# Designed miniproteins, single chains, continued (3), part 3

Each design is a single chain, and the fold is of that chain. pLDDT is the mean over its residues in the fold that is shown.

## One batch from the design tools (miniprotein)

Design m8070
Fold by ESMFold2-Fast:
Structure m8070 (fold): chain A 55 residues (1-55)
Amino acid sequence: TVRELVLERELRELGLDFEEVRAMVEAGASAQDIADRFGISLSTARRIVRGLRSL
Protein backbone atom coordinates (compact mmCIF):
# COMPACT_ATOMS: atom_id res chain seq x y z
CA THR A 1 0.00 0.00 0.00
CA VAL A 2 1.00 3.65 -0.28
CA ARG A 3 1.30 3.81 3.52
CA GLU A 4 3.83 0.94 3.46
CA LEU A 5 5.90 2.77 0.83
CA VAL A 6 5.83 6.01 2.85
CA LEU A 7 6.91 4.22 6.05
CA GLU A 8 9.69 2.35 4.21
CA ARG A 9 10.99 5.66 2.82
CA GLU A 10 10.90 7.34 6.26
CA LEU A 11 12.78 4.43 7.84
CA ARG A 12 15.36 4.47 5.02
CA GLU A 13 15.89 8.23 5.56
CA LEU A 14 16.55 7.47 9.26
CA GLY A 15 18.97 4.67 8.28
CA LEU A 16 16.72 1.93 9.67
CA ASP A 17 15.87 -1.43 8.12
CA PHE A 18 12.11 -1.66 7.47
CA GLU A 19 11.89 -5.45 7.92
CA GLU A 20 13.85 -5.40 11.19
CA VAL A 21 11.62 -2.68 12.67
CA ARG A 22 8.46 -4.47 11.47
CA ALA A 23 9.63 -7.76 13.03
CA MET A 24 10.27 -6.05 16.38
CA VAL A 25 6.83 -4.42 16.41
CA GLU A 26 5.13 -7.73 15.51
CA ALA A 27 7.10 -9.44 18.32
CA GLY A 28 5.56 -6.94 20.77
CA ALA A 29 8.39 -4.43 21.09
CA SER A 30 7.42 -1.06 22.57
CA ALA A 31 8.29 2.34 21.12
CA GLN A 32 10.90 2.65 23.89
CA ASP A 33 12.51 -0.66 22.81
CA ILE A 34 12.77 0.59 19.23
CA ALA A 35 14.10 4.00 20.33
CA ASP A 36 16.81 2.31 22.44
CA ARG A 37 17.65 -0.28 19.75
CA PHE A 38 18.15 2.21 16.89
CA GLY A 39 19.22 5.34 18.80
CA ILE A 40 16.23 7.44 17.72
CA SER A 41 13.97 9.69 19.79
CA LEU A 42 10.98 8.19 21.62
CA SER A 43 8.60 10.49 19.71
CA THR A 44 9.97 9.26 16.36
CA ALA A 45 9.72 5.63 17.55
CA ARG A 46 6.10 6.17 18.66
CA ARG A 47 5.19 7.56 15.22
CA ILE A 48 6.82 4.56 13.49
CA VAL A 49 5.14 1.99 15.77
CA ARG A 50 1.74 3.63 15.24
CA GLY A 51 2.27 3.62 11.46
CA LEU A 52 3.26 -0.04 11.38
CA ARG A 53 0.35 -1.10 13.61
CA SER A 54 -2.08 0.64 11.22
CA LEU A 55 -0.98 -1.51 8.23
Scores: mean pLDDT 78

Design m8071
Fold by ESMFold2-Fast:
Structure m8071 (fold): chain A 76 residues (1-76)
Amino acid sequence: SAAEEEARRKYEEGMRLLRTRDPKKSEEGVRLLLESIRLAPGSEYAREALRLLQMGAPKEYDAEIREAAALLAKAP
């Protein structure tokens, strides 16, 4: 679907930014991974994005990550 395709693009870009290890780019990467989950919470990209966020996102995002996990849990 178009949503899954956009989620894939946001996931790939988010991963790329996180790999740069630049604080500003890491913050943008976290936001892109959260957007990927919100766009397609039932997708493979949502599962991978959530795993990455849970492993290393700053604590400021804990509430958003918890909400993202709830979206994933409700997806069929």
Scores: mean pLDDT 84

Design m8072
Fold by ESMFold2-Fast:
Structure m8072 (fold): chain A 81 residues (1-81)
Amino acid sequence: QAGRMEGLRTEAEYAAREALEAVREGKKSVDEALAGLRQFRAVLLDEARADPRLSEADIAALEAYLEQLFAETERELRAIA
């Protein structure tokens, strides 16, 4: 089984893929998908900060990972339009 940090990264990757698929299928606009990813990031980070199993370093690593993943996802979303 994946550890807690690996699980959080996996959830973020699924959110990014869902956003790309929804735009490609015409179910969401690029702006709607980006708004959804921003909301997802905020919720995920709040959950991570509330988790006593995660250190300050773990939270910082997750924030850096999410920044990189979502910047790449935004680039891909904008390339669709």
Scores: mean pLDDT 83

Design m8073
Fold by ESMFold2-Fast:
Structure m8073 (fold): chain A 94 residues (1-94)
Amino acid sequence: SEMEKLNEEFRKRHKEVKKKVEEIAKKYKLDKESKEKLLGVLEALEALKLKAEYEGDEEKAEYYQARIEKLINDPSSVEALIEELRELSLEELK
């Protein structure tokens, strides 16, 4: 079942995100609030990327991957990305 594969991939990516956030928090000495914001944004981006991949939207998948990589390399960009994502309506992301 494709839905079973999608759910397993989602859970796998969620575990990887948590591990990466812990590594980033240690490297950049993030406080608890910054760590929680980074985790939330990365989880949202991975979910949006997985949806885009499932729908065959390679351009959207690449866009979300670029945002993920930017956050991993510069976690201070989290607030700017939250504002960017707020400007995207659910209708525009369909």
Scores: mean pLDDT 77

Design m8074
Fold by ESMFold2-Fast:
Structure m8074 (fold): chain A 64 residues (1-64)
Amino acid sequence: PSEEELEREIDEALALMIAGIAKIMIERGEDPEKVIEEAVEMMRRNGHSEETIELARREMERRA
């Protein structure tokens, strides 16, 4: 695979890890809306693609 394909796979894995942490925070009583928005903002700052961010957001929303 190309280096770009590998970078995409890594980005997706990192986004899923962030979503997992967000789900734990929500389960522990944090505001789901605030946690999700903060995670999305962090992913944008880190240069994740919009497609990856949308996947992570949907995963967090599904469990919120």
Scores: mean pLDDT 76

Design m8075
Fold by ESMFold2-Fast:
Structure m8075 (fold): chain A 72 residues (1-72)
Amino acid sequence: SINEKLLELAKKYLDEETVKKIEEIVKKSKDPFEAAKKAGTVILEEAKKKNDKKTINEAKRLMHELAEEESK
């Protein structure tokens, strides 16, 4: 799922605190699309702090995939 892809991206490139935040977002949200939007936002903010262009680009691609799935 896209939530698993976002969590994997965070585990590879971001710190453990950020990973825990994303896990909490996924657990608390009953809507997987809403959870993915919130998780993607957290990843983008943390990647921007690190000036990690690759992680920013991958997060944006996953958010685009999410938008396409939600539109179906």
Scores: mean pLDDT 78

Design m8076
Fold by ESMFold2-Fast:
Structure m8076 (fold): chain A 81 residues (1-81)
Amino acid sequence: SDKYLKAQQVLYEYMQKGIETGDLESSYKKALEEIGKILGKEELEKLKPVIDRMFNEWKELYEEKKKKEKEEEERRKLEEE
């Protein structure tokens, strides 16, 4: 169904923005809200276990981003001394 493709795209876009902005949890909540508007709450709740698995993958990406930011901060301090 076209609506499922749209919902999947919305999920990906919000999660990518969450990683970029450093606010993964808020982006996840907004993604669920928008997907609920597309699919309806009942269908969203049926898909929740799958979405939660995907969220765990994005948590790993977010942790990698945080690690890179820490490495960049340490590098910046060395360059400024």
Scores: mean pLDDT 78

Design m8077
Fold by ESMFold2-Fast:
Structure m8077 (fold): chain A 96 residues (1-96)
Amino acid sequence: SEFEAYQKAADALEARLDEAVERLKKMIESGTATPEELERLIDGVRGLGDGVVGAYDKAAELNPENRETFQARADRVRAKVDEAVKLGREAIEKLK
């Protein structure tokens, strides 16, 4: 069903988002990343985050009984992306 497809897509993309966030954190910790490399990692995190949020929003539309659960998951993903982007931006600022 479309609902199951969007839920599976959201779960798979959220796993990839978590990997991208960890990669960004490791690159920051390495101290060797260029601003350009950090910008690319931030863009990747944002792109994956948008995909996860979109999939959870669609799952919420298709299954109103679980809307609150999927909305909470989307909000959690937005917060996770915002935190990762902030860390990446702070790391870039320290390189200036």
Scores: mean pLDDT 85

Design m8078
Fold by ESMFold2-Fast:
Structure m8078 (fold): chain A 70 residues (1-70)
Amino acid sequence: MTKEEVDELVERAVKEIQKAKTKEDAFSIARRFLRELREKTTDPEELQRAVEAISKALKEKGLDVEVVPP
């Protein structure tokens, strides 16, 4: 996955999280995009940027991000 594809997925995730009406929907969206990123790229820089942007979007909704490694 390229940097541009990661940025596009992150932007889509942020937009979808902002549109979510409930905390459960917002977390579901975040988990879906993070899962796709983990399956498609192992680049730590790209994963870190994506996690930070998604976390920021969740915080703007008043939600905390708790990342539990599998």
Scores: mean pLDDT 72

Design m8079
Fold by ESMFold2-Fast:
Structure m8079 (fold): chain A 61 residues (1-61)
Amino acid sequence: EREELLERMREAIRVALANLPADWTDEQKRRFIRDNVIGTTVPEELRAEFERLLDEELAAA
């Protein structure tokens, strides 16, 4: 259940990053994803794990 939610969050981050303008800074991309993913779908107790996934995907992009 928890692992499934984390994989769904990672997929959502990847999809969001693929659809954001290439000229945006990492900070702008991070802010957009936080506002559109973490605020609406991520439980408060998973916030730290979500931030780690977001940092990993931004570094990989």
Scores: mean pLDDT 73

Design m8080
Fold by ESMFold2-Fast:
Structure m8080 (fold): chain A 63 residues (1-63)
Amino acid sequence: EERQRALAAELRAATAGKTPEERVAVAKKLADEYLSEEQKALAREIAEKLAAIGDAIERGTLK
């Protein structure tokens, strides 16, 4: 939504002109500051499961 778009645009502007590596470092630092250890663990687990499911779907073989 507009709120989220404005925030995303602001973060993007703050990283404009930076290398992809620097942008990743800034995003990681902000996430480390704001995300709890539980949220980090959950996000990692979800990402891993989604990646596995996506790979299985792309290859059309695994359930």
Scores: mean pLDDT 63

Design m8081
Fold by ESMFold2-Fast:
Structure m8081 (fold): chain A 58 residues (1-58)
Amino acid sequence: SAEIEELVRRAVAEARAAMPEADDDTLAKQALVLLLDREPSLQERAQEVAALIRRELE
């Protein structure tokens, strides 16, 4: 979980850097794409990862 939380923080930071004017929904979608591209094994846990991304954006 700590490892996944770090991947989430990194993906969210990268999405924000790429799209500084984007809303939270757009940032969440981009962060999920970036994270799953980096760690495809997490595709089976996509719903959990998406929830963690949403939590990081709050």
Scores: mean pLDDT 83

Design m8082
Fold by ESMFold2-Fast:
Structure m8082 (fold): chain A 107 residues (1-107)
Amino acid sequence: MEEAKKLAEESEDENIKRLVEELVKAYEAIKKGDLESAKKHLEEALEIAEVLVLEGAVKKDEKLIEFAQRVADELRKALEAVEKGDLESAKEHVERAIEAVTEYLKS
């Protein structure tokens, strides 16, 4: 998480910065058991990930598309887990989304 924050701050992509901010807020909400805040921040992060998929498609950037789709898939699973009250599963999916961000930005 800390590495993803630093890499996002150095990124010139505003959408990646916003994505990381929303992922961090969702993660903290899940840790606190705040389902309403968790859902809100996960939905915002998912919208940003979907914008990044479209950006990648326009730019014909396969790496950006693959990254953004991976994040979107993990966020959809996290939202489903929150709706079921499975906070451990929700946390795991958000952690995988953050890992995908770190991997992409280090590439």
Scores: mean pLDDT 85

Design m8083
Fold by ESMFold2-Fast:
Structure m8083 (fold): chain A 75 residues (1-75)
Amino acid sequence: SVDEALRREAEDFYKAAEGTIKKAEEMVEKNDPRIPSVLVAARILYAMVQAAGDTERAEELKKKIDEIGKKYEEK
């Protein structure tokens, strides 16, 4: 089923985004210069989750990404 395939893709993108966000959170504590690149990757994954129709999870990811970006800019 196409619907089942899309749900699985959305879940895979969401899991990838969660992992990327967690990596970014760890990198902020270390003031790692790669944070901007990791946040770009997270935003791409967020957009893919949104495009797959999971708007609720996409908004959750966006909030986390924005929070990490703010913490990075405060350093």
Scores: mean pLDDT 81

Design m8084
Fold by ESMFold2-Fast:
Structure m8084 (fold): chain A 75 residues (1-75)
Amino acid sequence: SLSERAREALERLKEAVANKDIDAMVEATREILRLAFEAPEDPASRQGVSAAMEAGTKDARVAEAIKAEVDAFLA
């Protein structure tokens, strides 16, 4: 389900942040945002977006990934 995929993506982001793995943080952030656009009312998707936004305040590559996914969705 989308909800299960959103929970898994959030856990991947949390693990990547703990390991300071920027490449994994970027990939998890992209998946989180794509899933959130499909299921914006899912609590796991909303938690994932909040975590991705927090990671983006600390890392420019994550911030750019967020911007790219938002820009692609709005195009």
Scores: mean pLDDT 86

Design m8085
Fold by ESMFold2-Fast:
Order: sequence, then structure tokens, then C-alpha cells
Structure m8085 (fold): chain A 101 residues (1-101)
Amino acid sequence: SLSLDEAIEKDLEKIFGLINLDFHFKQDRSQDIYKEVVDLLRRHGKQNVLDYIRKLEKDKKLSPKIAKLLEQAIRSVERGDYASAIEYLKKVGEGMMTGEI
């Protein structure tokens, strides 16, 4: 459980780093961000990733708004909906940097 949480956390930190580069430096990282979310879900499974995001929300490490956007992004990636996934992930970046969406 803890080892799985640590692995998911490391992958999420990489994804958040790419989102930060996209947002602050206006670098188009959409393909890299999408690929890392695909890899996250393949490596750990959707349910384990969603459970970890909910744990971060309960621990006050993610706002409820950011947690919901991440969940929507994950569901979009699962459907192969690249456009919606990137829209939600960019809103995650905006929400994290401004404190709100």
C-alpha cells in the first residue's frame, strides 16, 4: 500500500512538473503530459490512481476542485479523449497556480 502510494506520488509529481512547464513557460507539453498520464494508468491501474487522489484530497494535499479535475482528466484519458484530457489537465495547472480555477 505505502510502496504503491509512493510510486503513484512520484509519477504524479512528474506530471505536475510538466503541467507547470506548460503553464508558466507557455511550452506546449500537451503530448508529454498525456503520455505520462497514460503511462501512470498502465503502470498502477485506474482504481489505484483514483484512490490515491482521493487520499490526497482527504489529507488536504489537493483541493476538492483539483481532485475532481484530475479524476475527469483520468476518465478522459481512459476513453482516449485527448482533447478533453488536455483541457482538464490545463485547468489543473491553472487551479494549482491561482488557488482557484
Scores: mean pLDDT 82

Design m8086
Fold by ESMFold2-Fast:
Parts: structure tokens; C-alpha cells; sequence
Structure m8086 (fold): chain A 75 residues (1-75)
């Protein structure tokens, strides 16, 4: 559904931001962009119409949190 697709897209943008942060060694930039994507998925979670959409949003938040912690440990 649309919520799952948008949550997966936000995770994809978070992965790109983490990659840019690693290549440029701007880990603070990586963290800021991941936090922005996390907020977007949190908004999607609040609007999730069913359990499957909620699970997809929660999984994306979990992956974004893992990426954020990885970036914080590098900077």
C-alpha cells in the first residue's frame, strides 16, 4: 500500500544519506538526513490504515535507527 511504499522510499533515502556521509566523512550530515527521514516515517506510522502498513513503517524506523547509530559511532 502507499504507506509501505513511502516508508521504504524514506529508508532508501536514509541509506543514500548514510553512504554520502561515509564517502565525504560528514557523519553529522548523514545523521541529520536520517533523522529527517525518520520523522517522515513517524508521520506515516501515525496515519497507517492497517497492521501491514504499521509493520512496514516500524521496520523502516528500526533500520533508520540502526543507520543513525552506525553514523554516530563513526563521527
Amino acid sequence: GPVALLAESALGLGLIAAGVGKVTKDYAFGVRQIERMRRQVQDLLAKAPDEASRQAAEASIKHLDELREEMRKLG
Scores: mean pLDDT 86

Design m8087
Fold by ESMFold2-Fast:
Structure m8087 (fold): chain A 84 residues (1-84)
Amino acid sequence: SVMDELYAQIQQLQLQAQQQVQQALTLPEDEARKQILQITIQTLDQMIQLIEEAIPKLSPEDQEKAKKIREELEKLREQARKLL
């Protein structure tokens, strides 16, 4: 289903972000903190974009679920931006 494909793409982005975070942790503490926040913001932006692109292809029930996930990710992105 479109929702299953969306979840798979989000999972792939999470795995890529984990790899980037591991590389960032080799940096000095202050630089690592900033890089991890930037990776987090970029990953959340990509996830939000995937959800936005999927919404018109979803059933009405899945559209509501996708919109709620998007809103939660937008809140996390805002929190991450405030920590930069």
Scores: mean pLDDT 89

Design m8088
Fold by ESMFold2-Fast:
Structure m8088 (fold): chain A 79 residues (1-79)
Amino acid sequence: MLTVLAEAKEGVSPQEVADLIEEALAPYPATFRAIFVFGNLVVAIAEFPTREQAEAALKAVKEAFDKSPLVKSYKAYLT
């Protein structure tokens, strides 16, 4: 399972962060995906058919966040 916890920067809509996660995950078909917004915090959970797809999706999310001005801090990991 992929878990993403992201905090939006002050003045940034957390929905923009959620949209960024959805865009990063779009190339990777998940068997389950849920994205939740709680104030300035965005939580995403996704399951993939294979470990390789989960690892590729994690890399894509990290690359999107590292290149983006929208995210203050994040944690992303596989369980």
Scores: mean pLDDT 85

Design m8089
Fold by ESMFold2-Fast:
Structure m8089 (fold): chain A 103 residues (1-103)
Amino acid sequence: MLVIEVTRVLDNGKPVSGRLVVRENGELVEEIETTDSAAFAEKFREIFEKYRSKLKKLQYFRAESEEGRRVEVAVFAPEELEVEYELPEGMKEVGVSTVDIPE
């Protein structure tokens, strides 16, 4: 099964880092990690368009610290997964949602 996991870290609303991992049947296919938000957005678009036809569900998690740091995790897959989000130390869960990806 194809799974794309996107993790973004923001500091007071500004992107600090991003990581994108593509797995097929548990095997790592593609991985990108960068502090360049523009480069990250471009690579995300390329990978998402490449795999779009196989993706049906988006599961989204967000956590925030008292200092204004935010971690956003998005999981794209053909079906809803049982996802356990590790809450970073000092952070509070702000939102969890599941959305259907349009055809």
Scores: mean pLDDT 80

Design m8090
Fold by ESMFold2-Fast:
Parts: C-alpha cells; structure tokens; sequence
Structure m8090 (fold): chain A 76 residues (1-76)
C-alpha cells in the first residue's frame, strides 16, 4: 500500500537532483530516460516530450499510469 506516494517520492527526488533536465549531462539524461521507461512505463513519445520540458505531457503520462491528480501535483 502507498505505492503511488513511494513512486511520487522517487520522482520528486530525481527531479530535485536534476533541477533542469536540459542541464543534465548525457549520462544523466540516459539514466533518467531508462528510469522513466522502467518505473513509469513511458513511451518514446512521452520521453521526447519530457526532454522539451512539457509538464502537461508528464502529467498525462502519470495519469495513464493510474496516479491521482493529487499525487501528480505532489510529484510536479
């Protein structure tokens, strides 16, 4: 129980460690994409949209994974 809040915490930590995804080096970008694929199940399209810094598309991906609006707001 509490899987959503645990994943939200992990997502929050990852974003806090990388305040700006655009400022990540290539190794960290690759690690983030791999993490998002394996943990969030994001498509290649969603990963490309994250690279553009679109919070709307990240919200949509999290919604598709079954997160509530409150959980998404806590992550982002």
Amino acid sequence: VGSGSEIAREIGRFFRDAVDFAAMDEEKKAAFKEWAKTVLGLSEKSLADIERGSPFLLRLSLRNEGYSEEEIEAIL
Scores: mean pLDDT 59

Design m8091
Fold by ESMFold2-Fast:
Structure m8091 (fold): chain A 63 residues (1-63)
Amino acid sequence: DELERVLAEYERFLAESRERGKKNREDLIKNKDNPEKVAEMRKKSQKEGDELGRRLNELVRRL
C-alpha cells in the first residue's frame, strides 16, 4: 500500500532530520565565538532545510 510506504519514509525522514539538527546545534555551539563561521554554517543549514522541505513535499504529493 502506497500509504504505508509513505508513512515509513516519513518516519525515517523525521529520524534523519532530528539527527541532522543535533549535529548542526553542536557545531553552532562549538563555533559560537566565530561570527564568520557561524554565518557560513547558517547558510549551510538553510540549504539543508530547503532540501528537506522539498523532500517532504514530494512525500506528501504521493498521497
Scores: mean pLDDT 77

Design m8092
Fold by ESMFold2-Fast:
Structure m8092 (fold): chain A 71 residues (1-71)
Amino acid sequence: MKLYKLKNGIVLCESCASNIKCIISGRPVVDISTSDKIPVGLYDPSTGEFVCDIDLGIEDLKRAVEKVTSK
């Protein structure tokens, strides 16, 4: 699974990136169970594109996703 970090700090999976409404409804379900470091793209709202800029460890990704689901 590849995750995308928005410039406002929100992290989305590919499915959630196409369905941002899931975040508003508190519905993003993410099970990050990979042992590898995942390249994380940043979303640029001015261009509407995802930019690969950050490599996050699994724990950092889980924490970022938990921030999205708990808020």
Scores: mean pLDDT 44

Design m8093
Fold by ESMFold2-Fast:
Structure m8093 (fold): chain A 85 residues (1-85)
Amino acid sequence: MDPEVLERESEASLYRMAGTIAKKAGDLEEAIEYYRKAIEAAREAAELARRAYEETGDPRHREAAEAAEQMARLLEEELKKLEEE
């Protein structure tokens, strides 16, 4: 896989983990900020993977894009619940 896609996926995972820890600690403002960063990283990973698929035709890049888009959607749902408090 493209190293830049993997880097953005890693960022999304780390920010999601940090957001979850902050949420459990009751630091909602920090949790919201981390979830927003995780969503941005997941969206960037999806865009990069889609471009890689357009350039190479490798179905693994399409699968990576779909997975990253799904992760972003799940994070957006979690962020909405957190904002509702």
Scores: mean pLDDT 81

Design m8094
Fold by ESMFold2-Fast:
Structure m8094 (fold): chain A 81 residues (1-81)
Amino acid sequence: MEKLKRGRELADRAIELAEAGDPEALPLFKEALKLFYEAGDLLSAIGTALAGVGLALDRDDEALLKATTEAVKEINKKEEE
């Protein structure tokens, strides 16, 4: 499915950009999480969110931490619906 493939590509790129401290990692993490969520791949969505949180904590990147936390809340809200 195209959404799953695109989400994986964006997640990999977001991780690379986050490791480099590039702020463009934030929208890519959010888009990857959204695509995994829309594809129904909750495990990939959770894995991507955890990687983002880990990188944000390691880099002390508050904006990345906020973005990944918001994405996790969106996933949790849909799971409860």
Scores: mean pLDDT 71

Design m8095
Fold by ESMFold2-Fast:
Structure m8095 (fold): chain A 58 residues (1-58)
Amino acid sequence: MTAEQARAFGRERGLPDPVVDALALAAEQGWDEAELETIARTAGLRDESRAAARALGA
């Protein structure tokens, strides 16, 4: 995967710019699509956990 493809992948998933840039750097270091998807999934789960905590007044 190219750095530009990794950026498009992150943007398509609604990830913030610093995470999109990190995915691009990982792609340049030779990380494959499955590895990049694991990073994106982990970032998404963190965002969902924060939203849930906020909704519960924590």
Scores: mean pLDDT 70

Design m8096
Fold by ESMFold2-Fast:
Structure m8096 (fold): chain A 61 residues (1-61)
Amino acid sequence: SPLQRLQQLVDRAEQAARDGDLETLQRTVLEIHRLMSGIDRPTPEQTALVDRAVALAEAVA
């Protein structure tokens, strides 16, 4: 499902942030945005997951 794919990408972003892997973090956030661009009506759960990944990228940059 789109939610499962999004969760996998967010988990990857969280792991990259913990590892200090800024390249993987930035690439993963771009993948999340590309996935979400294909979704016309995101759920509150999907929006919360995206916001969490973006906040991680901003905090580590």
Scores: mean pLDDT 80

Design m8097
Fold by ESMFold2-Fast:
Structure m8097 (fold): chain A 65 residues (1-65)
Amino acid sequence: SAEAEALFAEGRRLYAAKRYAEAINAFGRSLTLDPENRETAALASEALYRLTGDERALAAARRLR
């Protein structure tokens, strides 16, 4: 949907700005509207890894690519 795409774009902008917690929120909202979007899920997992350093989040992102 256009709304899911806009939220994904906002998440990418926030991620590029290193605002990882806000990026995760935007990606999460996008996934609520489009739960099968692998790219949004991958970037949400990458943002989680950047925020927390949790290697499990990085592994999840790589599996989604």
Scores: mean pLDDT 88

Design m8098
Fold by ESMFold2-Fast:
Formats: C-alpha cells, structure tokens, sequence
Structure m8098 (fold): chain A 65 residues (1-65)
C-alpha cells in the first residue's frame, strides 16, 4: 500500500532526510485537500480514494513525529 511504502522509505532515511520528507508530505496533503475543494473534474471514486490517502498520510505523520 502507499502508506506502507512510505513508512518503509522513511525508515531507511537519516533523521534529517526523514524530516524533509515529512515536511513535503504535509505540503502534499495541503495540495490534495485544496484539489478536493476546488477541482470539479474529480470523480466520486477519485475523491474517496484521495480522502482516504489524506487520512492515512496524516496518521503516518503523527506516528513518525
């Protein structure tokens, strides 16, 4: 899963690299939330998948901080 792939990637990084990736993930979450709010072209299935990914990424970041 994307969450498990990200977790494994983060575990292989130095602390400094891990902090940089977490910061980039936070930016990605903000961009995805904006896309959900502003992009009318997203299908209902795409919206649900994106909401689930946002939730999973937020939980992962909280576990790693």
Amino acid sequence: SPREALRRTLERLTPEQKEAVIENLKILIEDMERLLATNPSLTPEQRERMRRLIADLKELIEELE
Scores: mean pLDDT 81

Design m8099
Fold by ESMFold2-Fast:
Structure m8099 (fold): chain A 62 residues (1-62)
Amino acid sequence: GLADLIATIEKLAPEVGQGYALASGAESAEITVEPLSDTQVKVTIKAGDFEQTTTIDASAWP
């Protein structure tokens, strides 16, 4: 469900953030998770000058 997706993203956030930080030349990255609906979550990654927003569908998450 959506809660499991959010928990998985939060668990993986340090590794994903480190990758983006290294790619952007930043020391760290900020990952923000925002629920849009019961089945969708918006993830925003900020690292240095890099900013990416992705919408993930929880119904497609195993």
Scores: mean pLDDT 74

Design m8100
Fold by ESMFold2-Fast:
Structure m8100 (fold): chain A 98 residues (1-98)
Amino acid sequence: DEHVERAREGARRAVEYIELADKEKDPVKAVGYAIGAVGSGLDAGLSALRSKDKEAAREALEDLIRKTNEVAKKSKDPLAKLAGLGAANLAKAALEKL
């Protein structure tokens, strides 16, 4: 299912962007990465909702929620924390509609 693969890809990108935002010293670039993380979480959620394999889609969103919450909890950067929680909450909203 192409939509499941897109959801998994969005999950990977969300985590990557949160980690980039956490490490970035330039505030403009850090905000760009945070927006990328939230956007990737939204794309993963929408793709999961379009999937025919609802079980695989659920697993992809649960993986996203777990990983983004973990990065958000470990980060001391308020922007990285906010981006992680934002991505996780968008994935949770999609998961509730599955």
Scores: mean pLDDT 86

Design m8101
Fold by ESMFold2-Fast:
Structure m8101 (fold): chain A 84 residues (1-84)
Amino acid sequence: TEARRAFLEQTVADMDAALANEEEVIAELQSLGMSEEAARRAVALLRETRDRVAALLAAGDVEGALAALRAGQAALAALYEEDL
């Protein structure tokens, strides 16, 4: 749906904004108890997820983009659990 596409486009923009402030995101993750290594891996995973979602949206695959976002979110959750 167009609403799902708009949501995913906004999510890519939000990810781009977070990546533009990478050092602040790393500092916030470390303040929550994450190691520097895990925080940097989380930022790398965010970048990978952003690129995958953006590429799928460019290809017209809205459902694939949503699946890629969900996979990235699950992988980020696993990093939090591993480092706590």
Scores: mean pLDDT 83

Design m8102
Fold by ESMFold2-Fast:
Structure m8102 (fold): chain A 90 residues (1-90)
Amino acid sequence: EVAEHLREAAEHTRRAADALAAGDEAAAERHNEEALEHMRRAAEVGGEETLRRALEALERGRRAAEAGASEAEALRVVAEELERLAEELE
């Protein structure tokens, strides 16, 4: 269940990135809201360690943006990290 929620969060984060790249800010916001809800559910089931690692994924995206990545590129970094976390928990 934790891995499923993290995979859904990664998928919605990736869709948000695609929407931003296409200039659809409203679609990006909807997908980001879905991603955050799935991350919240993963943390509720997985506890502090899952929350910490999900926050680390978000932090890696933020650091990519600070290094000059676009918002869409930063979200793709987040999606990749969340997908890796889901794979580790299976």
Scores: mean pLDDT 85

Design m8103
Fold by ESMFold2-Fast:
Parts: structure tokens; sequence; C-alpha cells
Structure m8103 (fold): chain A 80 residues (1-80)
């Protein structure tokens, strides 16, 4: 399920490097683009912002937050 994939991605991102977490987020955005293009676009915008962050710990936390926001949006869309 897309929810399960997002939950797993969020957990994994916290244990990765900044570059690995950003790549994971891009993969998630690609999958989201076929089902929820607005959610995918918001995630891509956040990825661009996080790429410019120099602090690796802050960047990883930001990726986790962005994935969590995408997860919340997917849950809301499925419950609607």
Amino acid sequence: SLIDELQQAMIKAGKMTKEEALELAREVAERLSEVLPDVAEKLREKIKEIQEMENEDLARTAVMIALGEALAAVRKAQDA
C-alpha cells in the first residue's frame, strides 16, 4: 500500500545520509505523481528546498517531516 511505503520511507530517511534521504524522497514523489500529483508536486518543492540545506541532520529531519506531510495527505485523500 502507498501508506505503508510512505511509513517505511519516513523511518528509513532518518537513518540515511542527506543525499540518500533526498533520493528516497524523489522516488516517493515519482510514485505519488501517478495517483496524487498535487501531493507529489508539494513533496518535490520541499526536496528542492532541502537540497540547499548545509546541515545534514537538519536536512534529514526536514525529509522525514516532508514525507510525513505527504503521508497525512494520502491518508486524508483515501478517507475522503
Scores: mean pLDDT 83

Design m8104
Fold by ESMFold2-Fast:
Structure m8104 (fold): chain A 75 residues (1-75)
Amino acid sequence: MIKLPLPSLSKLPEDVRKKVEAALLKGYMSGDFEGAREEAIKILEEAKEVSEELKKEAIRELDRVLDTAKEMQAA
């Protein structure tokens, strides 16, 4: 479940943010966290409206969310 404070992800355009959230949710449900990360990065790379700085910040937040989800699955 993605309920962490995500200031950089929340700054993404709505359609980009929804696609990233959908990729993360799919990864959480399937346990494929690496695949979810790769898909989310692809979505960000294709988002021409998003600055490189915001993309880097969003990726750092994605890594924290996925690490948390992975730990919850492993525990």
Scores: mean pLDDT 74

Design m8105
Fold by ESMFold2-Fast:
Parts: sequence; C-alpha cells; structure tokens
Structure m8105 (fold): chain A 94 residues (1-94)
Amino acid sequence: SAMNEKIIQAFLDALDKYISSLTDEEEKKEAEEAKKLVEQAIEALKNKDKEKLLEIFKEMKEKKTLIFRMALAGVMTLLEIVDPEWAKKIAEEL
C-alpha cells in the first residue's frame, strides 16, 4: 500500500541520516553492513519471501552488536505494521 511504502521509505531515510551522523569509521562500516541487510529484508518482505526474511533476521541476531540489534528491531517493527501475523511467526522462531 502507499502508506506502507511511505513508512518503509521514512525508515530508510532515518537510517541513512543516522549513518551520516556517525564519526567512528568502524561504526559506519557496521551500520552500512546493517543497512544492506535491512534493504534485503525489505525486498524479502515486499516479495512475501518468508524463508529469506527469517534467514536475514537470524543473521542480524547473530551479529550481536548494537547497530544490528537496532536494525533487527526496526525491520521487525515494519513487519508488525505491514503483516502482524507474519511478524508473530518470525518472533517465535528467533
């Protein structure tokens, strides 16, 4: 839906602004890697690819850094807005 597209775009814009605010090179690198997984998760969400989205969430969880935890929480929140039943099922498997 147009509203879902606006919410997704607002999240991506906020993420880009956050990455641009970072001054530490290592944190910037981790944030750029987290952004790539976020973009892949959004594509899986748009394509209703449940297996791919779960794999990406597990990868984010395994990274264990604050940036990846924030990225996972952000994408999970987007999924809860777009498809709350799918979000519940994924949360049970994480």
Scores: mean pLDDT 84

